Designed miniproteins, single chains, continued (3). Designs and how they scored, part 108

Each design is a single chain, and the fold is of that chain. pLDDT is the mean over its residues in the fold that is shown.

## One batch from the design tools (miniprotein)

Design m11749
Fold by ESMFold2-Fast:
Structure m11749 (fold): chain A 72 residues (1-72)
Amino acid sequence: METLEVDARTAAEALIRMSPEEALRKVQTLADAALRNPALGPAAQLTMRRVSDAHPEVAEEAKALADRVAAA
């Protein structure tokens, strides 16, 4: 669990430095993976929330994906 949390933080930092469009594309892929593997849910939600905070242009889409993963 700790390794997964560290990986999620590192991934979020990389996504924050990408363009909003590329970050959203990566977050969509992560959401699909989390829906297939519930164990990825918490890390995926953390990553999506950080991208939402860093990229206001795609914040609504990132929040919707985080909510979808949380509901699954």
Scores: mean pLDDT 73

Design m11750
Fold by ESMFold2-Fast:
Structure m11750 (fold): chain A 92 residues (1-92)
Amino acid sequence: MHMRKRTLEFSFTYSLPYTEEQIAKRIKEAVSKVPGVENVEVEVKKEGNKYTGKITFDADESLSDEEVREQIEKALKEEFGDKMSNLEVKVV
Protein backbone atom coordinates (compact mmCIF):
# COMPACT_ATOMS: atom_id res chain seq x y z
CA MET A 1 0.00 0.00 0.00
CA HIS A 2 1.38 3.41 -1.00
CA MET A 3 0.22 6.75 0.34
CA ARG A 4 -0.13 9.80 -1.92
CA LYS A 5 -0.44 13.43 -0.79
CA ARG A 6 -3.79 15.05 -1.65
CA THR A 7 -5.11 18.58 -1.28
CA LEU A 8 -8.78 19.56 -1.17
CA GLU A 9 -10.23 23.08 -1.14
CA PHE A 10 -13.44 23.61 0.81
CA SER A 11 -15.99 26.28 1.54
CA PHE A 12 -19.16 26.33 3.63
CA THR A 13 -21.39 28.55 5.73
CA TYR A 14 -21.87 27.73 9.41
CA SER A 15 -24.63 29.35 11.45
CA LEU A 16 -22.94 29.01 14.88
CA PRO A 17 -20.12 31.38 16.02
CA TYR A 18 -16.94 29.28 15.90
CA THR A 19 -13.36 30.50 15.47
CA GLU A 20 -11.10 29.46 12.59
CA GLU A 21 -9.10 27.33 15.08
CA GLN A 22 -12.23 25.55 16.35
CA ILE A 23 -13.44 24.81 12.81
CA ALA A 24 -9.95 23.60 11.76
CA LYS A 25 -9.84 21.22 14.76
CA ARG A 26 -13.29 19.79 13.96
CA ILE A 27 -12.40 19.31 10.27
CA LYS A 28 -9.10 17.62 11.20
CA GLU A 29 -10.85 15.23 13.64
CA ALA A 30 -13.60 14.36 11.12
CA VAL A 31 -11.19 13.82 8.19
CA SER A 32 -8.77 11.76 10.34
CA LYS A 33 -11.58 9.21 10.87
CA VAL A 34 -11.73 8.44 7.11
CA PRO A 35 -10.10 5.02 6.47
CA GLY A 36 -6.80 5.24 4.58
CA VAL A 37 -6.28 8.94 5.40
CA GLU A 38 -3.32 10.12 7.54
CA ASN A 39 -1.30 13.24 8.39
CA VAL A 40 -4.26 15.65 8.08
CA GLU A 41 -3.47 19.38 8.05
CA VAL A 42 -6.20 22.03 7.83
CA GLU A 43 -6.04 25.74 7.02
CA VAL A 44 -9.20 27.81 7.62
CA LYS A 45 -10.12 31.42 6.91
CA LYS A 46 -13.33 32.99 8.25
CA GLU A 47 -15.19 35.85 6.54
CA GLY A 48 -18.48 36.51 8.32
CA ASN A 49 -20.32 33.19 8.43
CA LYS A 50 -18.29 31.67 5.56
CA TYR A 51 -15.31 29.36 6.12
CA THR A 52 -12.85 28.57 3.33
CA GLY A 53 -9.63 26.66 3.33
CA LYS A 54 -7.51 23.68 2.39
CA ILE A 55 -7.20 20.15 3.72
CA THR A 56 -3.86 18.41 3.00
CA PHE A 57 -3.38 14.74 3.83
CA ASP A 58 -1.83 11.44 2.78
CA ALA A 59 -4.25 8.88 1.33
CA ASP A 60 -3.94 5.27 0.24
CA GLU A 61 -3.33 5.10 -3.54
CA SER A 62 -6.24 2.63 -3.80
CA LEU A 63 -8.52 5.65 -3.16
CA SER A 64 -9.05 7.87 -6.21
CA ASP A 65 -9.12 11.67 -5.77
CA GLU A 66 -12.91 11.61 -6.33
CA GLU A 67 -13.48 8.73 -3.87
CA VAL A 68 -11.49 10.46 -1.11
CA ARG A 69 -13.20 13.81 -1.85
CA GLU A 70 -16.62 12.11 -1.57
CA GLN A 71 -15.69 10.38 1.71
CA ILE A 72 -14.38 13.64 3.20
CA GLU A 73 -17.49 15.55 2.05
CA LYS A 74 -19.61 12.91 3.83
CA ALA A 75 -17.46 13.15 6.99
CA LEU A 76 -17.84 16.95 7.06
CA LYS A 77 -21.62 16.69 6.60
CA GLU A 78 -21.78 14.24 9.53
CA GLU A 79 -19.53 16.42 11.74
CA PHE A 80 -21.24 19.80 11.16
CA GLY A 81 -24.82 18.60 10.57
CA ASP A 82 -27.77 20.85 9.83
CA LYS A 83 -25.94 24.05 10.89
CA MET A 84 -23.69 23.78 7.81
CA SER A 85 -24.86 24.94 4.37
CA ASN A 86 -23.38 25.48 0.87
CA LEU A 87 -20.62 22.88 1.37
CA GLU A 88 -18.26 22.66 -1.60
CA VAL A 89 -15.25 20.32 -1.64
CA LYS A 90 -12.94 20.15 -4.66
CA VAL A 91 -9.68 18.42 -5.59
CA VAL A 92 -6.67 20.67 -6.20
Scores: mean pLDDT 86

Design m11751
Fold by ESMFold2-Fast:
Structure m11751 (fold): chain A 64 residues (1-64)
Amino acid sequence: LTAEELSELGREAAAEGATEAEAARLLQDKVAKAGPVPQESVDRGRAAPTGSLAGAALAHGLGI
């Protein structure tokens, strides 16, 4: 997975999930199907001033 693809999955999960926890669960499932994610992609998602749900889903969904 690229950082761009991971961000897209995060947005998709955030759109489907009504809460941060729901979005994180959906993101975990999507990432498990999509393939391996580098730590730097996760770190980038956390550091970037992205939508709060997308950022939270990246941080919580991937165990950070």
Scores: mean pLDDT 61

Design m11752
Fold by ESMFold2-Fast:
Structure m11752 (fold): chain A 66 residues (1-66)
Amino acid sequence: MSKLEQAALSVSILTGLPFEKALEAVQYAARNKMSVDEFAEYLVEKYGVPRKLALRAARVAKQALA
């Protein structure tokens, strides 16, 4: 499984977003070299994820992409 797919799976599980939407979000974050805080804001603004949950998901996703 790719690092992007692993990160997307983690985001999907933690936020409840469908895997396809989580994968799109992770790909967008990776393409734009987003920080953890920037990715958390993106999840809040685009998908309505609660801020604390978005921050946790962003941290896990960034670790999976490392």
Scores: mean pLDDT 85

Design m11753
Fold by ESMFold2-Fast:
Structure m11753 (fold): chain A 115 residues (1-115)
Amino acid sequence: LEELRKIAIEMIEELIKLAEEELSGKKREILINFLNSLKDALENNESLKGLKERVEQAIKEAPEIKEYLEAFLEGYEEGPSKSLEEILEEWKKAKTLKEKFKVLGQLLAKIEELQ
C-alpha cells in the first residue's frame, strides 16, 4: 500500500509538470491546485474515502477542468477491476493529460480498495 501511494505521488508530479507545459491561465492554475491537493492527501496518509464525491464537487466548482476530472472518475470506476500491472502499463501508453488523469483515477481507486 505504501508503495502504491509513492507511485501515485510520482504520477501526480508528472501530471503537474505536463499541466505546466501544456496549459495556461486559470485552467492551468486550477488543475495544478487540484493535483497538489491530491498529492498532499497521499503524503499525509489521509484516507481516500469519499474521493469520488470530492471530485464530483470539484467538477461543479471548476467546470474549466471538467474534461480531466471526468476522465479521472471514469478511471476511478474501472480501477477496482484492473490489476496493478494493467494500470502501470496503461500509464506508460498514456500520451495526453486526459489519458493520464484516467490512469491516475484507476490507481487511486485501487489504493482506496486496499485500505
Scores: mean pLDDT 84

Design m11754
Fold by ESMFold2-Fast:
Structure m11754 (fold): chain A 85 residues (1-85)
Amino acid sequence: SSMKKEEILKLAEETLEAAMKNAVGAVAKLRELKKYLKENLDEEEAKKLYEKVEKAVREILDAVEAGDLEKAEKIKKEFLEELKK
């Protein structure tokens, strides 16, 4: 259980970090995350968690495109803190 949670947190963090840089990297990391979630979680839990990360990625990409790097970093930080609970 703890090992799966740690890997999910790591993959989510890497995905949000990729979103801070560009959309192409973010999409690649979302695919990697989706594969891990499908292989390691129940279907409903995997879908719910993936949709949350995908939403955070979209919000980060929108903030970066708008030039609001402080907002993008805040979204990333708040999402990862919630995921750690």
Scores: mean pLDDT 87

Design m11755
Fold by ESMFold2-Fast:
Structure m11755 (fold): chain A 97 residues (1-97)
Amino acid sequence: DEARELLKRAAELIIEAAKYILQGDIEKAEELLKKAEELVKKAEKEYPDLAKQLRQAIELAKKGIEYLKKGDVKKATILAIAAALIAIGVLFDLELE
């Protein structure tokens, strides 16, 4: 299932983007989130609910980057972790049946 593999890859990219936010690497985080968003768009017709969850994770990660740009490392960390947890949840849903 190509759409399933696209969502799995998108979730993995969101988790990696969260790691770069935690490391303060804004440019790499933004690049990975852009790639994840493109993959989610390609898969959303087949898996609308999982695509919606990954879009929520991308928005939280983007908000984390905005706080990081303002020097609010604590809020950036919380948002990055929240985004990663949603993406991990989607990966588990894709593995179960």
Scores: mean pLDDT 89

Design m11756
Fold by ESMFold2-Fast:
Order: sequence, then structure tokens, then C-alpha cells
Structure m11756 (fold): chain A 61 residues (1-61)
Amino acid sequence: AEEDETAINSAAVAAAKRAYDQTLKELQKTLSPEQAEDIANQAAHDAAVATMKAKRAELAS
């Protein structure tokens, strides 16, 4: 349903934001701000993809 896709997208956005914030905070301790941001953006993308897959599997169950 359309509502399911909206719920999945909302969860993915929330997961991406959390992963970005947490990764950036940890990497700023050891890496330059520019490098930390690049890796945090990648972590956010990976978290969004993983969350969408997990939520779709959950809804299929």
C-alpha cells in the first residue's frame, strides 16, 4: 500500500539522520571534518538502504 511506502521512507530518513549524526560525532575524534562528513554521508546512505530492506521484509511477514 502507499501508506507502507511512506512508513518505510520515514523510517529510512530517521535511520539515515541518526547514522549520520553518530558517525560524524565518532569520526570527528580521529579524522578531519571533511573526511568525517564524507564517511558520515556514506553511513547515512547505507543505513537508509538497510532500513528500507528490513522494513519491506517486516511488512512481507
Scores: mean pLDDT 81

Design m11757
Fold by ESMFold2-Fast:
Structure m11757 (fold): chain A 86 residues (1-86)
Amino acid sequence: TISGMDDVATPRMQAAMQQAQTMSRDQMMQMIDDNIRRARAFGLDSVVALLQQIRRAIDTTTDPQVILRYGATVIMIQDALDAIER
C-alpha cells in the first residue's frame, strides 16, 4: 500500500487518521470528490486515478478501519494539494 508502514508513520499521518475518525462516511466521500476536482485542475492524473480507486474501495467495504485508513490518505492528499496551491 502507498503508506503501509505504520511503524514509520509520521506524526502527520497519525493526525490525519484522527481527523478521519471525526468525519462521517458522507463527509469522506465529499472530500474525495472535492479532491478529485482539485487534482484534475492541477493536471495530476495519477492522483485523480488514486482518489477514484480509494472512492471505489470505500464503496465496496463496510470495515470502519479500512474507511479510516483511506480517509486519512485523502486528508494527506488534500494537505499536499493545499501546499501546491500556495
Scores: mean pLDDT 77

Design m11758
Fold by ESMFold2-Fast:
Structure m11758 (fold): chain A 71 residues (1-71)
Amino acid sequence: DDHKNNMDDTHGKDTLTINDKQSEESRKEVMKMKTGLDSAINSSKSGTKKGGNEAGMTSLFSGLLGYRSAR
């Protein structure tokens, strides 16, 4: 096992550690986020249409540019 090109030593631990820890933690958090996002998306689709933020984004960008000169 004295070979600097031994992928099993480094890549094995790195791959297993990342997949095992991140997979388990990510899955739990992703499920929570999915539930929250799903509710938010569902509400948006039912009301404002999830993809209907075009006008809002334009207005916000115009405001940042200082186009909005209101007292």
Scores: mean pLDDT 52

Design m11759
Fold by ESMFold2-Fast:
Structure m11759 (fold): chain A 90 residues (1-90)
Amino acid sequence: MEEKEFTIELIVRASTKEEGEKAAQIAVDALRKAGFEVLDYKVEDLGDGIFRITIKVKAKSFEEAHKAGLIAAQALRDAGYEVLGLRVKE
């Protein structure tokens, strides 16, 4: 079955841009270990110690992409990051 591209957006609290990039790497690594193909990712500093992590993944359905988002969010929480938001879109 052909997979579609989905975008996962995570909002996280981090004290520095370096910590934000580290959070993004943790999320990406968790998705790859779970068997998801990660196409790209980006980290944006939103100010006030808040970062947006945007990850593009291939998934068969929105439900599968949403599961990927939950896996990424949980990996970040397990690593000690505060996850403030999760959004998944096609």
Scores: mean pLDDT 86

Design m11760
Fold by ESMFold2-Fast:
Structure m11760 (fold): chain A 64 residues (1-64)
Amino acid sequence: SELDKAIEELLAELEKRYSPETVATFKEIADRLKKGSTKSNEEILQTLKEIAEGLRAVEERRRA
């Protein structure tokens, strides 16, 4: 599906920056949102992008 392809692209971006453990956790969150959400595919993808930005902010704070 289009959502699955978009999630794969997002996971590939995360694999460049984060550990396999973090990427696996993100995949679990994505799977949960896909199965449990009443939201559209676009809204699910937007939520996942926001989570990815949150991970980036946390990593920046840990380095500071």
Scores: mean pLDDT 75

Design m11761
Fold by ESMFold2-Fast:
Structure m11761 (fold): chain A 93 residues (1-93)
Amino acid sequence: TEEKTLLKKKIIGIIDALTREGRRLAEEKGDFEAAEKLEELGREAKKAIEENNYDKALELAEELAELAREVGLEEERVDYARTLIKENVDSIK
């Protein structure tokens, strides 16, 4: 449905923003291993959303959020993204 397509795009946008912000912070600190892992987790989470595998997407998004927090993304920003991903996934299910 058009509504589900828009919700998926919204979730993917949140995952992309979280990945980009976390990767930038990791790269600024010289933690290229964390930057690569953030990119991988974001890519896999988006793929899971596209494949309608929402449980896997939530698990990967949680790992992404935790790594983004570890590389220094603000806790409030991470929690907000985590909450929005979960709420939008719950709206699709």
Scores: mean pLDDT 87

Design m11762
Fold by ESMFold2-Fast:
Structure m11762 (fold): chain A 64 residues (1-64)
Amino acid sequence: MEELKEKILPSVTILVFQGRDDVAFDYALKELISEGVSEDLAREIAQQIVAQAREQAAQLRAAI
């Protein structure tokens, strides 16, 4: 699971940094489902990935 989060997080962070939070969530959800995660669990994990990505994007914006 952590490997999947690490694989997905960079792309999600870029999308969130661009202000595309809805696209970021949808991307994370689809990637998790394609890797065999159940829909309910994939939604929960996608929310966690997007939350982490928002935190990282905020740090990047604060550094500029």
Scores: mean pLDDT 81

Design m11763
Fold by ESMFold2-Fast:
Structure m11763 (fold): chain A 87 residues (1-87)
Amino acid sequence: LSDLELEAVRLLRQAVDYALYVEKNPKVTDVLTKTFNRVGELLAQDAPPSEIADVVREGARKVREAGGSDGIVDLLLRAADLLESQS
């Protein structure tokens, strides 16, 4: 894993932790857990960073639809931007 991929995973983990311990919205936690697991699967398969970024952006949309905070959405979008910056 590159340093940028590790930072993206760290931001995703931070979003999951925030949802679990601060926001406590079960719909948001479910979306984030599924997104985090899918990202892990794609990283294990050496999927293109752009494909992983697309999964994270879809996760951000679903979090917003579930009533998740702008803070959680920001963490996801920052993770996606880091993945896309790998070229």
Scores: mean pLDDT 83

Design m11764
Fold by ESMFold2-Fast:
Structure m11764 (fold): chain A 81 residues (1-81)
Amino acid sequence: MSWEKEEKARKEMEKKGINIDEVRRRQLELAGPSARLLEEAIEAYKKGDKEKYDQIVDELAKRTGLSKEEIDEEIKAILEA
């Protein structure tokens, strides 16, 4: 992955009030199956598989205690980076 793209994404998210380091820290606390589920959710979103995407987002919300809306916003933020 290019370092310049990560730095630019970080600055853009910080400008929007999103702390990318805090997001990454939370993702590390869910390392393993939950991290893989996040990647699968991103792929489902890119493929337009709404049913699979919703299922994975629901599973992530249950495991993290975050709302489905917060998980959806996080995935979209990653995709916009």
Scores: mean pLDDT 68

Design m11765
Fold by ESMFold2-Fast:
Structure m11765 (fold): chain A 75 residues (1-75)
Amino acid sequence: SEAEEYGRKALRSDDPEEARKYAIKAGKAAGLPEDEINKYADEVEKLMRDILDAPTPEEAREYGERLKETVEKII
């Protein structure tokens, strides 16, 4: 589905703003209300920043799993 395609692009983004843009597109494709879309997009952006700023590979992996879970809730 379109929501799954955009969700996957959000997960593959190396940039928090790009991840946020794809999360918004995924939420819109899934038919979510605007308020919910913005909340999830903000969460996706924050988690992507947390991954990039993580001091250890273990912490980056934990944030990565949370990002995956967050995106899976959108689709």
Scores: mean pLDDT 84

Design m11766
Fold by ESMFold2-Fast:
Structure m11766 (fold): chain A 71 residues (1-71)
Amino acid sequence: SPSLEELISQWLDTLSPDEFIDKVVQYFIENGIPLEDGAQLLHRVLLERGVPPSEILRLLGKFVEKWEEVR
């Protein structure tokens, strides 16, 4: 949703990469957002915010790794 995209954008601007991934994963799990939907939303927000492609791939990789750790 637009509200969730705004939250992710705020976290991206204020948190370190590792803190950002931890926060996004925690929020998605607590709110019942499936991995595939969460990954697609995260990818879209990072792209729209102008994050470089190499950093998008790195963050998405960390996101998937963290998700698998906490499920």
Scores: mean pLDDT 85

Design m11767
Fold by ESMFold2-Fast:
Structure m11767 (fold): chain A 117 residues (1-117)
Amino acid sequence: SLKERLKEALDKLMEAVEKNKDKIPQELFDRLKEAIERFKNSEKITLDDLAELVRAAVELAKSLNYPGIEEDLEKLQEAYLKDLPVKQDEITEENSPRLIEALLEFLDKLVEYLKSL
């Protein structure tokens, strides 16, 4: 399912973040951890939950001078505008396929960057 794919990506992100915890501001670590736990405990993937998860990951990436942030944010914004899920109460692969793909690509790239630190 979409939730299982995102959960797997987020588990990999959290593992990489925990291994680099000493390089990450505590507030940003705690924010990302909270966003991931809220996501895992939710029965529905809402746009608001997804947006907070993206914001938390982006702020953490910026704090680490992640060089791909501008490109990845542009891809996320383009995918969001093309899918336009603003009227959806739930994010699904059917209503937001491009946004989901862009998010998974962003998370994977961030994990690889964290592994290089």
Scores: mean pLDDT 83

Design m11768
Fold by ESMFold2-Fast:
Structure m11768 (fold): chain A 81 residues (1-81)
Amino acid sequence: SVEEAAREAAEAAKRNGPTEAISLGRKYNGPLTQAAAAFGAGAAEGGSDEYAKRSGNVLQTALGEDEAYRAMRGAAEAAKA
């Protein structure tokens, strides 16, 4: 799911940095799961990079704000843990 992709990418980025998380995003081979993985990677890096912000906007547009925010929150929790 989109939430799982975001969470897994945040965990991967926290362990091995954003490059591995971005590569993991490419593995999902779906635009929404790739965007979720990109957001997860950015969240692990402190959530301030331009890539994370743009990915968040794509998720909000495609899924609606409620589902996008759930995915983003999951990534933030994974990055914090």
Scores: mean pLDDT 59

Design m11769
Fold by ESMFold2-Fast:
Structure m11769 (fold): chain A 66 residues (1-66)
Amino acid sequence: KTTRELFDEYDTDGTGTLTREEARRLLVEDFGASEAEADAAIDRFAKPDGTLTRGELGDAAAEVTL
């Protein structure tokens, strides 16, 4: 699935953003990142409140697939 499709599946409350916990789970389970790699990517691309938009999640996913 695309990052957009995964975002929509994990955005269970429909806010248009993923929480840090949702983004970590997606990156670990669907992209094969370690928890440390997911946390580092989230910290780099997340908003100051710890949430990620679809674009920010795409950037985080690209970071962990290097």
Scores: mean pLDDT 75

Design m11770
Fold by ESMFold2-Fast:
Structure m11770 (fold): chain A 76 residues (1-76)
Amino acid sequence: ALAEAEERARRILEELEPVVEELKANPALAEEIKAKYGEAFREAIANGDVERAVRIFTEAFKRPDLVPELLELARL
């Protein structure tokens, strides 16, 4: 149902928002993630490869459980 898809997207965004805020508050962690994953992530985004970008992101934050849900969100 559409309402369920919207609720799922909202929960994923809520889960990711605190992570982004934590990275802004913790520059050392942000630099470490950029050093390990930044180039590959930028390349995926530049090529419009959303699936690859999702996989790199979930690898960087150790959240492989979010891959199916983020790919569904990307189809919206």
Scores: mean pLDDT 70

Design m11771
Fold by ESMFold2-Fast:
Structure m11771 (fold): chain A 91 residues (1-91)
Amino acid sequence: MSERQKKIRQFNIEVLKFALDLLRNTDLSLEEIREATVKKTEELARELGFSEEEIENFVGATRARLQSLVDGGASKEEIEAELEAELALLS
């Protein structure tokens, strides 16, 4: 993989781990977890040196993904299982 592809993979892993930590270790609502994960996505993408356009795209994608799970009526346990499966594919 290119260095850019490695950075994107690591970025996705860190965001997924952050969301999973909130799901497992807090009593936050799904909406609060979504907003915290979106904020973490922006902060981490900025730290990794992505452009403002790329940051906006990552933030939008993270929000849309988590909103889709909530709108689908997924429980915290179902969202946790889905994110664990996604993390396993990246790890």
Scores: mean pLDDT 82

Design m11772
Fold by ESMFold2-Fast:
Structure m11772 (fold): chain A 95 residues (1-95)
Amino acid sequence: SKVEELLKKMREIVDQIDAKVDEARALLNAGAPKEQIEAVMKDIRKLAEEFNKIRKELLKLESEMTREQGLEATILMVRYLANLAEVDVIEEKLK
């Protein structure tokens, strides 16, 4: 279904965001140059834009979601928001 396709894409993007956030944290902890960390943060922002685009499409199909699909969407949203909070912490440490 279209819902399953969108959920799969959201999972793939959140997994990529998780990996990039972990990379940014590792670089920060290793004392890497600010420019290198900023490049990873830019990649995270692009992935976040793609996630939000897919999320808006999924919301239009909310009435077509099963209970299980609704729970999956909620979990993905929570993971996404947690990653954004981590990004904000990293950005503050770069100031």
Scores: mean pLDDT 90

Design m11773
Fold by ESMFold2-Fast:
Structure m11773 (fold): chain A 69 residues (1-69)
Amino acid sequence: SMDTKKAITREAGRLGGIDQATIDAIIADGEKNNASLSQLMDAMMARGVTVQQTVGAALRVIGDEIDKE
């Protein structure tokens, strides 16, 4: 879902030390263009987030959702 993509993107930005304004801009642009998760992660990696941080963000967001069930 878009909400899950946004949560993963926020966590990836947090792990990569990206400022909140930049994270919000990437998410807003992604929503406008119906971006895939891969496209959002590519945008984060262009800002210095590592591949390991994007994978870690996805695992944390999805893992937390599973563990709360």
Scores: mean pLDDT 84

Design m11774
Fold by ESMFold2-Fast:
Structure m11774 (fold): chain A 78 residues (1-78)
Amino acid sequence: MKRYEELVRRGGEDPEGLRRRSDPRLIEEAFEEVLPEIREMFAAGDYDGRRVARLVADRLLERGDEAGAQLILYYGTL
């Protein structure tokens, strides 16, 4: 929880650099893991990009992909 604001702030400083450093396969895998929840949000008309970004970022942080987590939090909170 405490890291989300800091990760968003850092993502906003260099989103293109984070995109190049992140692993797109790990990001895709993390999104696949949360895809059912994303679909449920869209079906309910209750999509919350910040919650989705946190769910994906948590999975990326567990795998040690801090750059990917920062990138996802930045785009997910726009």
Scores: mean pLDDT 71

Design m11775
Fold by ESMFold2-Fast:
Structure m11775 (fold): chain A 63 residues (1-63)
Amino acid sequence: MGPFTLAAEALGLDPSIGERIQKAAIEVAEAPAEPDDVLRAIAERAGVSVPTARRIIRAVRDL
């Protein structure tokens, strides 16, 4: 299981949200041009709100 999926479950969110955020984060990191707002770019690609993306990313860092 990925750390983003575990973070989503720990926050009481659907594990699929964690998976979508992980894929979005990889896509943003692999892009040749960096977005001005990395967190917003991840949230948009994952189809979640910016606060939701922020919560999961922080939870992953706290693992």
Scores: mean pLDDT 78

Design m11776
Fold by ESMFold2-Fast:
Structure m11776 (fold): chain A 87 residues (1-87)
Amino acid sequence: SPFIDDVQNIVRINQQLIDSAIDFLNDPNTTQQQLQGFSDSLDSSIDGLQQMYDTLVSINAPQDIIDQIRDTISRAQTVRNQINDRI
């Protein structure tokens, strides 16, 4: 399904954002302004992924895809909270 392929691409992009946020969080030279930028980006990502999760559940998408979105949301929330604790 083109829709499922688009969802998988969105998961990949969000995972890359999360990985970048973790790298910056672990770098002692990272500025508060850079961390705030990642916090804002992760908040937007969480909102978008939550809407996608609700849509996927409503159309009875494959469970593996639903689980991937849910796990990505959880990971994004964890990293966002770690950033907010450092700011």
Scores: mean pLDDT 90

Design m11777
Fold by ESMFold2-Fast:
Structure m11777 (fold): chain A 78 residues (1-78)
Amino acid sequence: GPAEPEDPAKVKMDPITGKPLENPIVLESGHVFSGYALEKLILSGSKTDPISGKPIDTKKIIEFGVDEGMELIKRALA
């Protein structure tokens, strides 16, 4: 099939939801979040990384090439 999942031992969980990463987005701090969880956080009025407290930078998010999650975050931050 197309694109098998990676080694389960290397799969990281979303620290916000505790579920497997969906549309993984890496912030400047190096923390990885699901795109939907990060979008929800931004829409709730937070523009900062909930773990490091640093501002969310859309330029750093683009580095990992997640189009759909990035578009949602760019829209929320606009």
Scores: mean pLDDT 63

Design m11778
Fold by ESMFold2-Fast:
Structure m11778 (fold): chain A 80 residues (1-80)
Amino acid sequence: SDERLMLETLGYLIRMSEQRLSQRELAERLGISQATLSRRLKEGLVLLKEELGDDAAEVLSKATGLPLSTVERLLARAEA
């Protein structure tokens, strides 16, 4: 479901922030390919942007602990 994918995406971003993991390192710990993680993050970030609107980057930065600039870059790449 879209709600589950959004929550899963938030969990990935929080783990990357707290454990200082790259996308590659997170994928290795989850036992999935980087391509699979990248696709899931892209899909979840698009849904989060639709749900949160113009404040998405600020809300996600505060919720996950990732820098605002990092979240803005991730959202821009997801919509590209």
Scores: mean pLDDT 86

Design m11779
Fold by ESMFold2-Fast:
Structure m11779 (fold): chain A 100 residues (1-100)
Amino acid sequence: EEKREKALELIKEALKYLGQAGDLVTDPEIIRDLIAIEFLLTVAAYYLENGDFEEASQALKDAIELAEKAYKRASTVNPQAADLLKKAIEKLKEALEIAE
C-alpha cells in the first residue's frame, strides 16, 4: 500500500481506540488531553494528505507524548481506558514510523 494511505489508516484506528477510551472516562484532565490528541491527529492527517511528512511526523510525536501522559493517568483511575490508550499509542507509533 502507499505510505500515506497506510499512515492514515493507522490514525483512523487510533481515533477509534481514543473514542472508546473517552466513553469510559469522567476525569477532566484525561478528557482535556484526549481532545488535544484528537486535534493533533486531525492536523497530522491534513499534513499526510498534502504529502507534508515532516510536519505530519511532528504532529504525531506531539500526539504520542500527550497520549502517553493520558495513559499514565488512566492507569491509576480506569485500567480499561488505559488499555485502549495503549492500543491507540501502538497504532500512532506505527503511523510515525511510516511518516518518517
Scores: mean pLDDT 88

Design m11780
Fold by ESMFold2-Fast:
Structure m11780 (fold): chain A 70 residues (1-70)
Amino acid sequence: SEAQAYYDRGLAYAAQGKLTQAMHAYRQALALDPRHLPALRALLALVESSENPNTALIAELRARIAELEA
């Protein structure tokens, strides 16, 4: 799917240390498929590892992941 393609692109950017481009790609995957669990988890991990973590976004992503895994 197109969402999966953006997720795969995000993984490739993250592997290269291009974290801003990785975040953009994960967000694009989620715009196409809001329930794309791998993209939610990848975005959460990346946001949590940032030097100034967005705590509101972390809480939102954790809640969305919990709902999908319930």
Scores: mean pLDDT 87

Design m11781
Fold by ESMFold2-Fast:
Structure m11781 (fold): chain A 84 residues (1-84)
Amino acid sequence: SRLAALAREVAEILRENLEEIPEEYSPEEQEALVAFAGALVLRERLEDPRELVEIVRRLGEERFLRLALERYEEARALLAAHGV
């Protein structure tokens, strides 16, 4: 589906960006951020990756990371349900 393809694209782009700054986030934090971003695409039915950037800007990086860690299992389950 279009949403699953976009979720996968967003996850891959974010993972590549995080790999360029490996000391900024722990492996656990990186995994949580990638999963949460992909899950947001599916949950909010985003049409453009730029909408995710706007969500991060509104929440702030600290709150986004906290939510990603807290909702990691929910994010993984949603991604798995969509074959992402």
Scores: mean pLDDT 83

Design m11782
Fold by ESMFold2-Fast:
Structure m11782 (fold): chain A 97 residues (1-97)
Amino acid sequence: SMLREKALEKIREAIEYLEKALSTGEAEKLIRQALASAHLALDSLEKGNLEAALQAIENAIELAREALEAATSEEVKELLQKAIEYLEEAKRLLEEI
């Protein structure tokens, strides 16, 4: 499915932004948890488990939003906002399947 392939690309983009945010040292625990959920979403989607992928994306969004609230630097906030946007786009694409 082209929607599934696009969703995988969006999750990978989100992971890149979460990794950049993690490198700053702010909100490390929440960002690591968001990364773990995003990687679970990739694995679940690659294995064809759409329900598990959607749940993992939702968990990653929630954790990234909590990290955004805990963040103090504008750089980290912008990186987390981008990660959330990509995860929300991935969720939207998968809900169309």
Scores: mean pLDDT 91

Design m11783
Fold by ESMFold2-Fast:
Parts: structure tokens; C-alpha cells; sequence
Structure m11783 (fold): chain A 67 residues (1-67)
């Protein structure tokens, strides 16, 4: 595709609530901290994954939980 217009909000809103418990175990962050990060990142699992990757968490496990 050679389109310039991309909508970040076009990404499906994944219900991350069932994944928050697994993410909490993986990251050591509380569910409240993960919810706050999601609010900052516009409820985007892709942006959350990139943030967690920058925090030094294992990429494969992060993306498996978020995708």
C-alpha cells in the first residue's frame, strides 16, 4: 500500500483487562500502573508494547501478551 494517511486509532481496541494480570507478572508493575500507562498511550497495545520494550522487558513475551 502506498497511502500516506494512517489512523493510529484504526487499530482494534483490544480488551487488555485479561492481559493485565499476565503483564503484571511479566513486568512487576501493578494493574493500576499498567492501566495508567494505557491511559497515557491512548489504550493502544502497540504503544504499550513499545514502552515496555524501552523499559528492558523481553520483546517476544511482551508482544505475545499484547497481540
Amino acid sequence: SRVITELPESSPTVDLRPKLAALSELTGLSRAELTALLDELGQSPVRLGLRLQRMGLPEGAVWELLL
Scores: mean pLDDT 68

